# Ledger of designs, part 96: designed miniproteins, single chains

Each design is a single chain, and the fold is of that chain. pLDDT is the mean over its residues in the fold that is shown.

## One batch from the design tools (miniprotein)

Design m3347
Fold by ESMFold2-Fast:
Structure m3347 (fold): chain A 55 residues (1-55)
Amino acid sequence: AKATLTILDENTARIESDEPVKVYDLKTDKVILVKPGDVIDLNDYLVLDEVEVVL
């Protein structure tokens, strides 16, 4: 795993990685790439790549 998911609150997390991370957008049914340092809504996106979770 090259990505770390830093939990900011119950609804949001920051993705930190050396490369873009694949997430599944639950609202559009599309796989998208999020860039390192992006904040995602945990209710709208499922992380597809292996990540280390940090609380």
Scores: mean pLDDT 78

Design m3348
Fold by ESMFold2-Fast:
Structure m3348 (fold): chain A 105 residues (1-105)
Amino acid sequence: MEEERRRILAILDELEALPSAVPLLEEIDPAVFPNYRAIVPDPVSLAIIRERVLSGEITTLEQFRAELERMLANFRTLYPEGSPLRLNAEAVYQTALALIDEAEA
């Protein structure tokens, strides 16, 4: 558990450093995107994922992967195919999968 937590935080640090991760660092502002909370009742950002890892709500790489998949699903719901924000979310997710696979080896 403690080793997995450290691995998750290390992966999260790498993801947060990606230029493509900038729009995923913080929750989308409802003032900028009206109806965001109606479309996505459970918003996810890298900051929310980090908080949940630190609080002990996310303790495994499997749970971490599921939260990243949920974040990507939210971006796919909000943004059309080919949108830069959606492409950025997909790029971050693919990087995360590679890092998770390395951490599980």
Scores: mean pLDDT 76

Design m3349
Fold by ESMFold2-Fast:
Structure m3349 (fold): chain A 64 residues (1-64)
Amino acid sequence: MVKVKVYDEDGNLLGEFETDAPTVGEAIREAAKRFGIPASQLVVTKPLRVELKEGDEVEIVVVK
């Protein structure tokens, strides 16, 4: 499992969840569905790779 943390542009934590998503793109899609935010407004700040590994933390920022 991978931990996903979603922040606003000011660095405030909006929420977090765990996922079995194998890629960053699928983690973005799940965050969009969970928070009701368009995927186009979600930017992944880390990790800087496509594939997710066990124990990874994904950091997503909501923009604009």
Scores: mean pLDDT 79

Design m3350
Fold by ESMFold2-Fast:
Structure m3350 (fold): chain A 75 residues (1-75)
Amino acid sequence: MASPSNLLKRIAELVEKGDPLASALAYIAAGIFRIDGHLEVAELVSKAAEAIDSGDRETAVKYLKEAQKKAEELE
């Protein structure tokens, strides 16, 4: 079992480390949240993935933190 917020926390840690899987995992997570009907979280995670692809790690982490906060509200 992975809580939605825990998944986003792990992706943020990968972004901070510069792990090349961070972008792929962010896109996968956005897809999962969209399928589950959590559209606001999915949009924030998609924006984070786009920021990772553009090399803007600060913006990516900001969107992931906002998504994590929203995901914590869903439990």
Scores: mean pLDDT 80

Design m3351
Fold by ESMFold2-Fast:
Structure m3351 (fold): chain A 79 residues (1-79)
Amino acid sequence: SSEEGFNKLLKYLLETSNNPDLIEEIKELYKEKEDIKKQIRAQILLELAKKGIKDKEEIEKIIKERSEELEKLVPEHTL
C-alpha cells in the first residue's frame, strides 16, 4: 500500500538524514498522497538552496542520487 511505502521512505530518511524537521514536512505532504516524488524533489531543492549550492550540475546530481534511492524504497505504483 502507499502508506507502507511511505513508512519505508520515512525509515530511510530517519536513518540517513536524521532531520526531524524534514520528516515532519514530508508527513504533511503525505496528507495529499499525490505526486510525493515532486514534493520530495521540491524539498531537496529548498535544502540545497539554503546551503548555498548554486551549481546546476551539482544540484541535478544530488537530486538524481536522492531520487533514485527514494524510488528504490517507495514502490513505483504508490499513488
Scores: mean pLDDT 61

Design m3352
Fold by ESMFold2-Fast:
Structure m3352 (fold): chain A 100 residues (1-100)
Amino acid sequence: SLEEKKKEIEEKVKELEKLIKENAPDEVILSKFRELMELILEKLKEAKSVEEMEELYQFAMTLVGKAMKLIKNEKLKKEAEKLVDELMREFLRILREKQA
């Protein structure tokens, strides 16, 4: 269900936010960011409609944006922004495929 997909994303974002707040090593935070991006992409691919996919993407990106604001290290923030950009490109690719 859409609600279950949103809950899984929210739980992974909470794990990420905890690592950032606890000042975990950059490598650990980036690894969790990759896991979150992979989870979001997986759930987008599993979406039953374009409408569900777009809603799920907007929900996920809002939470990711909030987590990004917690990052104080500029180098870590730039690496995380690259991962978010990769997700955005993949979302647009999947969206085009679903609309064709």
Scores: mean pLDDT 87

Design m3353
Fold by ESMFold2-Fast:
Structure m3353 (fold): chain A 60 residues (1-60)
Amino acid sequence: SDLVEEAKELGMDQSTIDAIENLERALELYREKGLEDSPSYKAYQRALKKYEEELEKRKG
């Protein structure tokens, strides 16, 4: 994913990269199952968005 590649480019540690990959996969699985209204899905979205915001702050 673009976010994973950006994390690698910015020199983020492997545990952070793995966390982003796992969140993206979890969100995809929940979407495929129609579970987008679940509390878990919304929690995963918030966590991923927080990583996106951290990457953007480091870029600019």
Scores: mean pLDDT 82

Design m3354
Fold by ESMFold2-Fast:
Structure m3354 (fold): chain A 103 residues (1-103)
Amino acid sequence: MEAEEYAKKAEEAAKKGDAKKAAEYAKKAGQAALESKTGEASKYGGLAAASAGSAAAKEKDKESGKKAAEAGKKAALGASDGKGASSGAGGAAAGAGAEFLAE
């Protein structure tokens, strides 16, 4: 699944402290989830957004935090079930939090 592959790449980038790459992969995962309209794709889109949001918070990268929040919102909008919607919303919140905390 495309969203799952991007979520894995976002997590790997976040683990390496690359907030910008994590946000880029989260954006792709969120878009794939929105286009797929499945709960599973939205779950992975949300996980990608959460990973990117965490990296952005750690690096205090406001721009990457904003992109992570937007990715999570797209994942939530593409959700066909409550688990996907919750994952997307959680990712959006993580991104927004990172944006807020950035100096």
Scores: mean pLDDT 80

Design m3355
Fold by ESMFold2-Fast:
Structure m3355 (fold): chain A 65 residues (1-65)
Amino acid sequence: RRERLIRYIRWMFGTETLTVRQAAAILSLILGLSLEEAIELVKREFGTETVTAEEVADLILRLEA
């Protein structure tokens, strides 16, 4: 499951790293959160730094539990 999420993210953006807004958009789509809630989650977990596809996949898996 984790590897599939990572591949999906890489396919969507064609890059290993995502901006906070790109990570938030994926979280919003997959988890049904509002964009504002997703942005706040990404900032809380990673600050304002760029986020890797692996980090986003791991966050999604934790929040699906």
Scores: mean pLDDT 75

Design m3356
Fold by ESMFold2-Fast:
Structure m3356 (fold): chain A 60 residues (1-60)
Amino acid sequence: GPGTAAALRVLEETGDLAAARAAGAALKSGGIYTAAGQGLHFGDREAALRGLRELLAAGS
């Protein structure tokens, strides 16, 4: 959903995992927290990017 897209944009724009996590957490969507949140939680930018992209591709 739009929250996942926002989190991905923040991560791509800033390269900052903490900023992306904050965006994802603030959005309070089940899908955001369960799928994208897991990627962001790993503390790895590449894993977070993949997780967010997978979620967007599946939801598109």
Scores: mean pLDDT 62

Design m3357
Fold by ESMFold2-Fast:
Structure m3357 (fold): chain A 117 residues (1-117)
Amino acid sequence: SKIEQLRQQAKELQSQNLLLSPEEAEQFKKLVEELIKALEETAKKLDEKGDEITSGVLLISASVLKTVLSHTEKITKGDALDTSSMAYTNSKIAEEHGLEEESKRLREIADKLEELA
């Protein structure tokens, strides 16, 4: 699957510790902020539909990303692919729960994160 391919590529790139340029790192931070917002908005819609467990999964993903933004001084190409994989995973979850517009938004963010690697 696309998710499995991204995770494998991220693992390989993490071993090399290749850094994003300052410009790419700035783009990464903006995409992560957009991803956090998209995850929280999608989680709210899931909660409103009664899918509390699935909502919780997306909120955990958002919390992990907030921690990454707060503590990461150096951003790697592996970090970009790992974040892309997370966005693709949550896009698929949104699609499986009938949130097609939210799924598409998460997919578009995932694609942009993959392009940074």
Scores: mean pLDDT 85

Design m3358
Fold by ESMFold2-Fast:
Structure m3358 (fold): chain A 83 residues (1-83)
Amino acid sequence: SLKDELIEVVEELLQVALADPRLSEEEKQQLKELYQQIKETTDLREMLSLVQQILALLAEHQIEVPQDLFRRLQALMREILAS
């Protein structure tokens, strides 16, 4: 399902983010909380909003999302918005 594919990509993104020393422990906790909300929601568009919050936090710290993960995420976002 789109939800399962999105969760899988977000898990990979979170592993990259949590390994990055530019994020504080408080910010890493915030990312974990956003990820839990993504897993708990049934609304795909709400999931996109939560993903945008994760991406915004990474962008604020100039943390580069691996290009393959970014492309996979953008493809899923487009598919969800088309639904």
Scores: mean pLDDT 84

Design m3359
Fold by ESMFold2-Fast:
Structure m3359 (fold): chain A 83 residues (1-83)
Amino acid sequence: MRERALEAARQAVADVLSAPTKEEAIKAGRDGSLRAGELAGHPEIGRAMQEAAVEAGNAADTPEDAKLAVSRVVLEGAQRAAR
C-alpha cells in the first residue's frame, strides 16, 4: 500500500507540472491527494491534502508557483499518509 500511495503522488505531481492552467494543476493535485490517501489506507489524510493543495494553489500568483506549491503538498501529504 505505501509504495502505491507514493507512486500515485508522483504521478499526480507529473500531472500537476504538465497542467496547462492553474485550475487544472489544482484539480490534478486534489484528485491525486484523494487517490494517494485511499492507497495509503488513510482517506482522511487524502481529504486534508486535497484542502491544503487547493489553498496552496489559490494562494500562488502564477501558474508556475501554483504547480510547485500543489506538488509539495501532494508529496509531503502522501509521505505522511504512507507512514
Scores: mean pLDDT 79

Design m3360
Fold by ESMFold2-Fast:
Structure m3360 (fold): chain A 75 residues (1-75)
Amino acid sequence: SDMSRQLADNTKSIAEEVLPSDVAEKLKQILDELLEKGDTKALMEVATVLQRGVAAGLSADEILAKVEEVYKKLS
């Protein structure tokens, strides 16, 4: 879906702006894997985790851990 690709690309851009490059690259890899699987719900959950984590002042590592938990539930 074009909308799922746009959601993934937008979330990647936000990650690159707000997270250290190494954490952003790991999150982008997870987004690419979710996009390949067509899991729009998981893509939305990852985007929400990133936005809420940043707003709550969570560390990049804490945000990545929460994103990985979303990914594990799919796997």
Scores: mean pLDDT 83

Design m3361
Fold by ESMFold2-Fast:
Structure m3361 (fold): chain A 101 residues (1-101)
Amino acid sequence: DEELRRRAEELEREAEELREEAEKKGNKVTAQAARLVLEAVRMALRLAERDPDLARRALREAEDILRLAREGLEKGNVTLEIAAVLRAIGLILDLELYERR
């Protein structure tokens, strides 16, 4: 699915940009959230041929997590930053458990 690949590439760029910005600001929590989102997007893209609907849902969740992480960074809100990390871990775990089936 070309649309899924294009969206995944867009999210990968957005996640890398957020990681670089967070690292430049010394915000390790947001940088980690961005790295985890990048991993989740890559996992979703690998699963896309087997289950494109799961991949689409995973990419939407990754986008929401990335938005939450960016908001945390911009507002200096550590609760949003931690929430983004935890949601990203949850998404990776869900995708990992599916991949191991």
Scores: mean pLDDT 87

Design m3362
Fold by ESMFold2-Fast:
Structure m3362 (fold): chain A 79 residues (1-79)
Amino acid sequence: MPLLPVPKKEVPISWIESLSPQSREALFLVLDGFVDQRIISQEELDKIKEEIKQRKPTITVPEPLYNSIQIILEHERSR
């Protein structure tokens, strides 16, 4: 697939930290899928993981990941 510029969104770290272990596992599965689909690079994935480890107040994520986080959060709130 061609490399397209992907818009970036900011996510509060509190959204990631509020996820259940199961939802966090689902989020990482989505991230691996984005690398496989060439939506993001492996380097971009590593950078996102590093920002989460550093517990920055906000983390910068590609828009498709932002949308996936929103879906996971909505699913958790519905159950």
Scores: mean pLDDT 75

Design m3363
Fold by ESMFold2-Fast:
Structure m3363 (fold): chain A 100 residues (1-100)
Amino acid sequence: SETIEALEKVIELLREALERVKAGEDIQVVNEELEEGLDKLLKETKDPETQEFIEGLKEDYKRLFDILATQSQEEAQREFENWVELVIESIEKLKKEIEK
């Protein structure tokens, strides 16, 4: 399924971004590359519902980074990690529903 493959790529992008933040990489650099990865995936996705999902994720992500910019590095890392874990859990549940 194109939708399942797109959702798996989102999970991979999020896990990679989290690993990089945990490794002490600049959150702005990770943010830029994650946004580019999501934009590339959005352009490759032809299913309208999957496109809407990715666009919604990008909007949620932008709001998160506006908040992270006002916080300490420690707080920003913690909130980013929590957000990534929640999003991945939601995507994995959605994948299981689609695979039924």
Scores: mean pLDDT 79

Design m3364
Fold by ESMFold2-Fast:
Structure m3364 (fold): chain A 89 residues (1-89)
Amino acid sequence: DKAKKLALKGLKISRDSARKSGDKVSERQVESIETNFKQSWEQGNEELVIRNIKNAKDFSISVSKRTNDPKSGEESVKLLDKALELLKK
C-alpha cells in the first residue's frame, strides 16, 4: 500500500509537469504508464510491478527533459525509488 501510494505520487508529479508545459503527448504517455502500473499491482505480479516502476522512473526523466522541469523529474524519481525499496522489504 505505501509503495503503491509513493509510485502513484511520483507518476502524478510527471503528469502534472507535462500538463503544465502543454505537452499532451507526454501527459498521455504518463497516464498509460500509471494504468499499466495499477493493473500489474491488481494482478499481484511482483516482477511486472517492479518493471512498471522502473519504466516510470525512465519516463519521468524523459518528461522532465521535454518540459524543461528537472526538479519535477528528480522528485518523481525519488518517490519511485522509495516505492522500489519498500517492495524489496
Scores: mean pLDDT 81

Design m3365
Fold by ESMFold2-Fast:
Structure m3365 (fold): chain A 61 residues (1-61)
Amino acid sequence: MEEIVEEVLEIYDSIEDPAAARQAVIDFLVKHGITPEQAAYVVASATSKEELKEKIREVLE
């Protein structure tokens, strides 16, 4: 779980374009068994890195 959260944050920090960063996070979460709809919801609903961490943990539980 924490490894997935850390990787998502690294992806988010490494990509300057917010739209490209969001898509990369969606693709990464889908690769790890999250549905495209859930991954899109996580990224769209999170307004901060802290909320993003919380939402990722929620869908991985």
Scores: mean pLDDT 76

Design m3366
Fold by ESMFold2-Fast:
Structure m3366 (fold): chain A 62 residues (1-62)
Amino acid sequence: DKEVEEIGKEAEKLGLGLGHAEGVAQSLLDNGASPEEALEVLRAAAKGDFEKAQELGREAAK
């Protein structure tokens, strides 16, 4: 999925592992998140703000 690949590359630039970033992005997109919402979750995780990443993930997947 090209959207998962592009989100994964952006998250890799932020210091996240590509495989982990792609897995998170795929899961969020499969649950109805937009590409922008998936990237916001990964940006929060890259900053070490895991509580915000969890909150954004729950909001995106509703």
Scores: mean pLDDT 78

Design m3367
Fold by ESMFold2-Fast:
Structure m3367 (fold): chain A 100 residues (1-100)
Amino acid sequence: MQEELERIQERGEEIEERWKNATEEEKEEIKKEAEEVYTEYLRYQARTNPSLSEETRKVIEEGIEKGLPAEEILLLGQYAQNPNEEEYKKAMKKIEEYKK
């Protein structure tokens, strides 16, 4: 599991560097790779990171299951980490209403 996290991190850093000088055509490929890497990272975090709130884990789990883009799940999870009740409810409703 730790080795998996390191590989995910390295892949993410590689993608970020490639994005900085990417052409329009390359950006489409990079976006797909980034989404896969971020989704794997979010799954890992939801299962193993004790610092995440229950609300954040729920947002990540439901977001992945509903097929939300990884970047959107990251944003919603960030708001859920120190939520008031309203922000958490808004995030969960957005996930529920999302359709693949």
Scores: mean pLDDT 74

Design m3368
Fold by ESMFold2-Fast:
Structure m3368 (fold): chain A 95 residues (1-95)
Amino acid sequence: AEAEERERLRREREEELRRLLEELEKKLEPETVERIRKASGGDPLVEAGLLAVEEYIKENNTTLQDVLDEVRATLAETPVALAERLLPPLEELLK
């Protein structure tokens, strides 16, 4: 595998998450978005993941535990490295 191919995959993931972030911000309440931005520390990957979790809870009227199951299922299809960044802020939100 070439270094350019690895960089392209990384950029595609970041762009996809940025697009999801913009769409999710429109579906969630501004206060929820602000809390997530603070928890993410300005990391767009973490921010997008947290927004997706909150949107899913709001739209499906479900629990955080159910969403964690869904996030893990999604992460099985997406880069596992994202789970390492999402788990700490999700764990803090659970407390």
Scores: mean pLDDT 64

Design m3369
Fold by ESMFold2-Fast:
Structure m3369 (fold): chain A 95 residues (1-95)
Amino acid sequence: SGSEVLEAMAEELKNMPKKHYEQGKYEDAAKAYQQAAELYKKIFEGSSRNAKKAAENMADTYENLAKAYEKAGKLESAEIYKKLSEDYQRKAEEM
């Protein structure tokens, strides 16, 4: 029940930032993507059963977070999250 609830919350938070991004509220979008990534991280660290899917969701979320920070002019933050996206994509592929 716990991991399924966290996955549902992360999915909701992942969808919400798209609206902020489309409205040009890139920092608000970035904060919401960061919250989604934190929930997926808890799933990734809490259960090996869901780890691959959580890693894939983290990779996607960090990619969108990087794009949001790039649009907000926070290039250093964008580069950090781009690298995290690439790292989690690689981890998911190794599972």
Scores: mean pLDDT 80

Design m3370
Fold by ESMFold2-Fast:
Structure m3370 (fold): chain A 70 residues (1-70)
Amino acid sequence: SAADSAELRRLVREAAERAGLSEEEMIRNLGQALDGLGYGVTAADVRGAVEGRTELSPAQLAAARQLLRL
């Protein structure tokens, strides 16, 4: 949803700022972490979700939110 995309984008931006990374680097790292945890998510999937072009499953979104709040 648009609300999920807006929240995901905000969380990516905030996490990137805390880590001293670009948003693109944070998206890449998030995709790698989610794929490594078995969620089957790529950096392209995360980028698409942030842009509102694709949707992550509820489980993938919950995992992404948890990782971005660390």
Scores: mean pLDDT 86

Design m3371
Fold by ESMFold2-Fast:
Structure m3371 (fold): chain A 73 residues (1-73)
Amino acid sequence: LPPLSPLSETVLRIYEAFAPGEVVSPREVAERLGVSQATASAALRELEEAGLAERVPGTNRYRILAPRPAPAA
């Protein structure tokens, strides 16, 4: 298996530390997980790009989304 990047580890820790529906900032993620704010910001942007988090308009905060089940064919 390829080694986990620091970003991938941070993404997994976000799901461990925060529940779906939680609104978090990069600073709050960094403080909770003990990572840099830059790493937290990158992980939250990665989750947003993957559709697993949504940015709260007008803020630097993100809502953690539950994984969407694929629609039945």
Scores: mean pLDDT 71

Design m3372
Fold by ESMFold2-Fast:
Structure m3372 (fold): chain A 71 residues (1-71)
Amino acid sequence: SLAENKERVVAAIRRAEALSKRVSPQTAAEVLESELLKVPGVDEETARKIAELVEAGDFEGALRLGLEAVA
């Protein structure tokens, strides 16, 4: 469902934020891109852009783009 897809995107980005702080922004971005591709409605380019925002530390931008992608 749309609500389930939004919850999956938010959860993935929040996990990536935690991983970015514990391991590295680069590792968090790679894991997040792979996880986002499993969410219906998220294409490869969108997943990459969201992962780039997380790598840059822009978690609010990542959440905004992710929620827009599955709207």
Scores: mean pLDDT 86

Design m3373
Fold by ESMFold2-Fast:
Structure m3373 (fold): chain A 59 residues (1-59)
Amino acid sequence: GVLEDGRKASELALEKGREAIEAGIEEATFEVKVGPVTVIAKVEGGGIELYGYYNGIPQ
């Protein structure tokens, strides 16, 4: 379901962000899509911020 897709997308996005920080990358943005859920992970200053979208529409 959508909740499971959101959880998986968030976990994968966090993992990508963590790997980037460990590789010495200070700023990066990753987009992860699982089903109708899109999660964007923004890496900045050693932190990770997540933004969630449902049925992400190419505008």
Scores: mean pLDDT 78

Design m3374
Fold by ESMFold2-Fast:
Structure m3374 (fold): chain A 87 residues (1-87)
Amino acid sequence: MSVEEARELAVEAARRAAEEVEDEAVRKMLERVAEAAEKTTNPEVALWAAEMAEYAAELAKEGRTVVATATLSLTAAAIEFDEKYGL
């Protein structure tokens, strides 16, 4: 899979997840994950972002919105760190 394809899948997954959740903090963090994933150069990181977005959306649907928000915040921060500094 190309990095461009992986980014597109990650952005689409995060935005679809944002449409499925009602919690404002979770939706805001899903948008942050989408923005971070759009800028990644690592396809594995992009696919991981997609997986974390789906996982957090399920947590939010179960009412675990604080854990969902924390999960997404850490995910976005990790992607942003990888993009800016490399691993």
Scores: mean pLDDT 82

Design m3375
Fold by ESMFold2-Fast:
Structure m3375 (fold): chain A 80 residues (1-80)
Amino acid sequence: SLEERVTAAYRALFGEEPSDAVLARAVALLSQLSRPPTDEDIRLAVRYAYKVERGEKLSMEDLELPVRLGLERIKRAVGL
């Protein structure tokens, strides 16, 4: 499942179990994709959710997936 993939990526990156809030945020972000998420998409979503939960400052790399989702929404709205 998507939740299992998110949990596995979180364990690999941080060496700990994700909180329910981190898991829900990462899954919600990935569910906005128009296609099945890649391992890179999952890694980006997990890192983003981790930093948001901790109130940490986001880098440009942390914004990569949110920006891509915004662009995908715009493309769909204009019929591309």
Scores: mean pLDDT 80

Design m3376
Fold by ESMFold2-Fast:
Structure m3376 (fold): chain A 74 residues (1-74)
Amino acid sequence: SSVVQQALELLGRVLSSTTDPEVIREAVRAAKAISSGDLQQAAQELRRLARALRRAGWDEEAQQFQQLADQLSS
């Protein structure tokens, strides 16, 4: 779906630009969940990633992942 494609593209951008180990850990978990086709788990992992991004000061990206998670779980 377009939502899955958007999530993967944003994950790629975050992973290429961050050095925060918690953000990297949560982004990898989200990517694995998406790749497995488990959309419920993917939504949960994207929400965990959004929280890690907010702690790291990446409020814009956190908001985008929260929106994508909501779209995947609806």
Scores: mean pLDDT 86

Design m3377
Fold by ESMFold2-Fast:
Structure m3377 (fold): chain A 72 residues (1-72)
Amino acid sequence: DAALQERIAALEARISELLGRFDDLSDEEIAELIGLLEETRKLIEQSSLPEEAKEQALAVIDAIIAELERKR
């Protein structure tokens, strides 16, 4: 659990770094960010998180991915 949380935190930090440069993201960087979010989504789906927490986290990730897809 702690190791998984550390991995998620590291992914979140990298995602935050890219989001901090959101106005400067290239198409390739947008694709990279979507890939990182999809990886995080898979980790959450495979985790033993409570159903409610899992549902909330997946909804947030899906919303961000959809926003990035619209930005293109």
Scores: mean pLDDT 77

Design m3378
Fold by ESMFold2-Fast:
Structure m3378 (fold): chain A 76 residues (1-76)
Amino acid sequence: SLAEANAELRDIVAALPAADQPVVKQAFVKGVNLAMEGASYEEVLKTVRELLAGTSVTDEQAEKIARAAIAIANDI
């Protein structure tokens, strides 16, 4: 659900170093915009991974961020 996606994203951001938090938020917003434009999960995930490449974010966390972005885009 949208609420579960928001909760997972919040928990991921809270667990990360302060320096990585703005990058995750930026990647998430870009993912939402891309999904709203009709991008596939694979395209959203690729873009999220590329934006997060310099951070401590794991691939599993990047996948959750991409899924959350798509879930939120579908509710807009």
Scores: mean pLDDT 82

Design m3379
Fold by ESMFold2-Fast:
Structure m3379 (fold): chain A 61 residues (1-61)
Amino acid sequence: SPAVNKALSILKKYKLPESEFSKLQTGLNTLKSDTEKKQTLRFWLNIIPDPELQNAIDAIT
């Protein structure tokens, strides 16, 4: 999903620890549903309240 990739690029900009980013990327690759990916990424909005990140996550359908 382009919206998922956009959210990941924004999170990468915030320089998450490499281990955390790798876990997130692997987890998202395991999920099949865009709804589940959206929920996983929304967890990171609580940590990084970026309007661009919110918009990217909200674009996941």
Scores: mean pLDDT 78

Design m3380
Fold by ESMFold2-Fast:
Structure m3380 (fold): chain A 72 residues (1-72)
Amino acid sequence: MKQEEINKKVEELREEAEKKGLLTPEKLEEYAKTLTDKEKIRRLAQLATALSLREIGDEIDEELKKRKEELE
């Protein structure tokens, strides 16, 4: 599967998850357990990982900003 096809499927799953209020990694993982389609499970896992990385990235940026002010 090409990157564009992966991105489109992830976007479709993101919209479905958003409509159902499943935009947290824990809720996405719980939803994935109800699915029998291996491909959908894989795409939801990728989306959950992307959401987790974004949250971690935001926390790292805040921490670095605080440390920069302490060092100056």
Scores: mean pLDDT 60

Design m3381
Fold by ESMFold2-Fast:
Structure m3381 (fold): chain A 50 residues (1-50)
Amino acid sequence: MKKTITSLEEALKLPEKVKGTIDGKPVESREDVIQAKAENPGKPVEVEEL
C-alpha cells in the first residue's frame, strides 16, 4: 500500500524495507526516508511498504 510520509515520526514507523522515489533518487529503506525528511521536513514523501 502506498503511504504519504509528512513527518519524521511517520518515517520512523515504516518497515525496514520500502519502495519509492524521493527527488528522483530511489528509496529502498526506512533509513533513506528518515534522511530525506530530516533534510526536507516540510516535503511530503510517497513510499510503498513492502
Scores: mean pLDDT 75

Design m3382
Fold by ESMFold2-Fast:
Structure m3382 (fold): chain A 68 residues (1-68)
Amino acid sequence: MLPSEEEFRAIMENLAAELRAQGWSDEQIIRHLRLFGSHVARELAELGHLEHAERVRRLTDELVAELA
């Protein structure tokens, strides 16, 4: 099943929290989240889920902006 917008946001927030707990800087977390979000969006686009891919890109940008 494709993650919902809410589920994807939770996955990204949990990942950021885990990396922060491991001593990652906000800059390192932002870089990692951008790469992860880009990868997920690419996979969704390859599967033909273009609207979901665009939502993943938008959510990634929003979450990164919250950390900056």
Scores: mean pLDDT 81

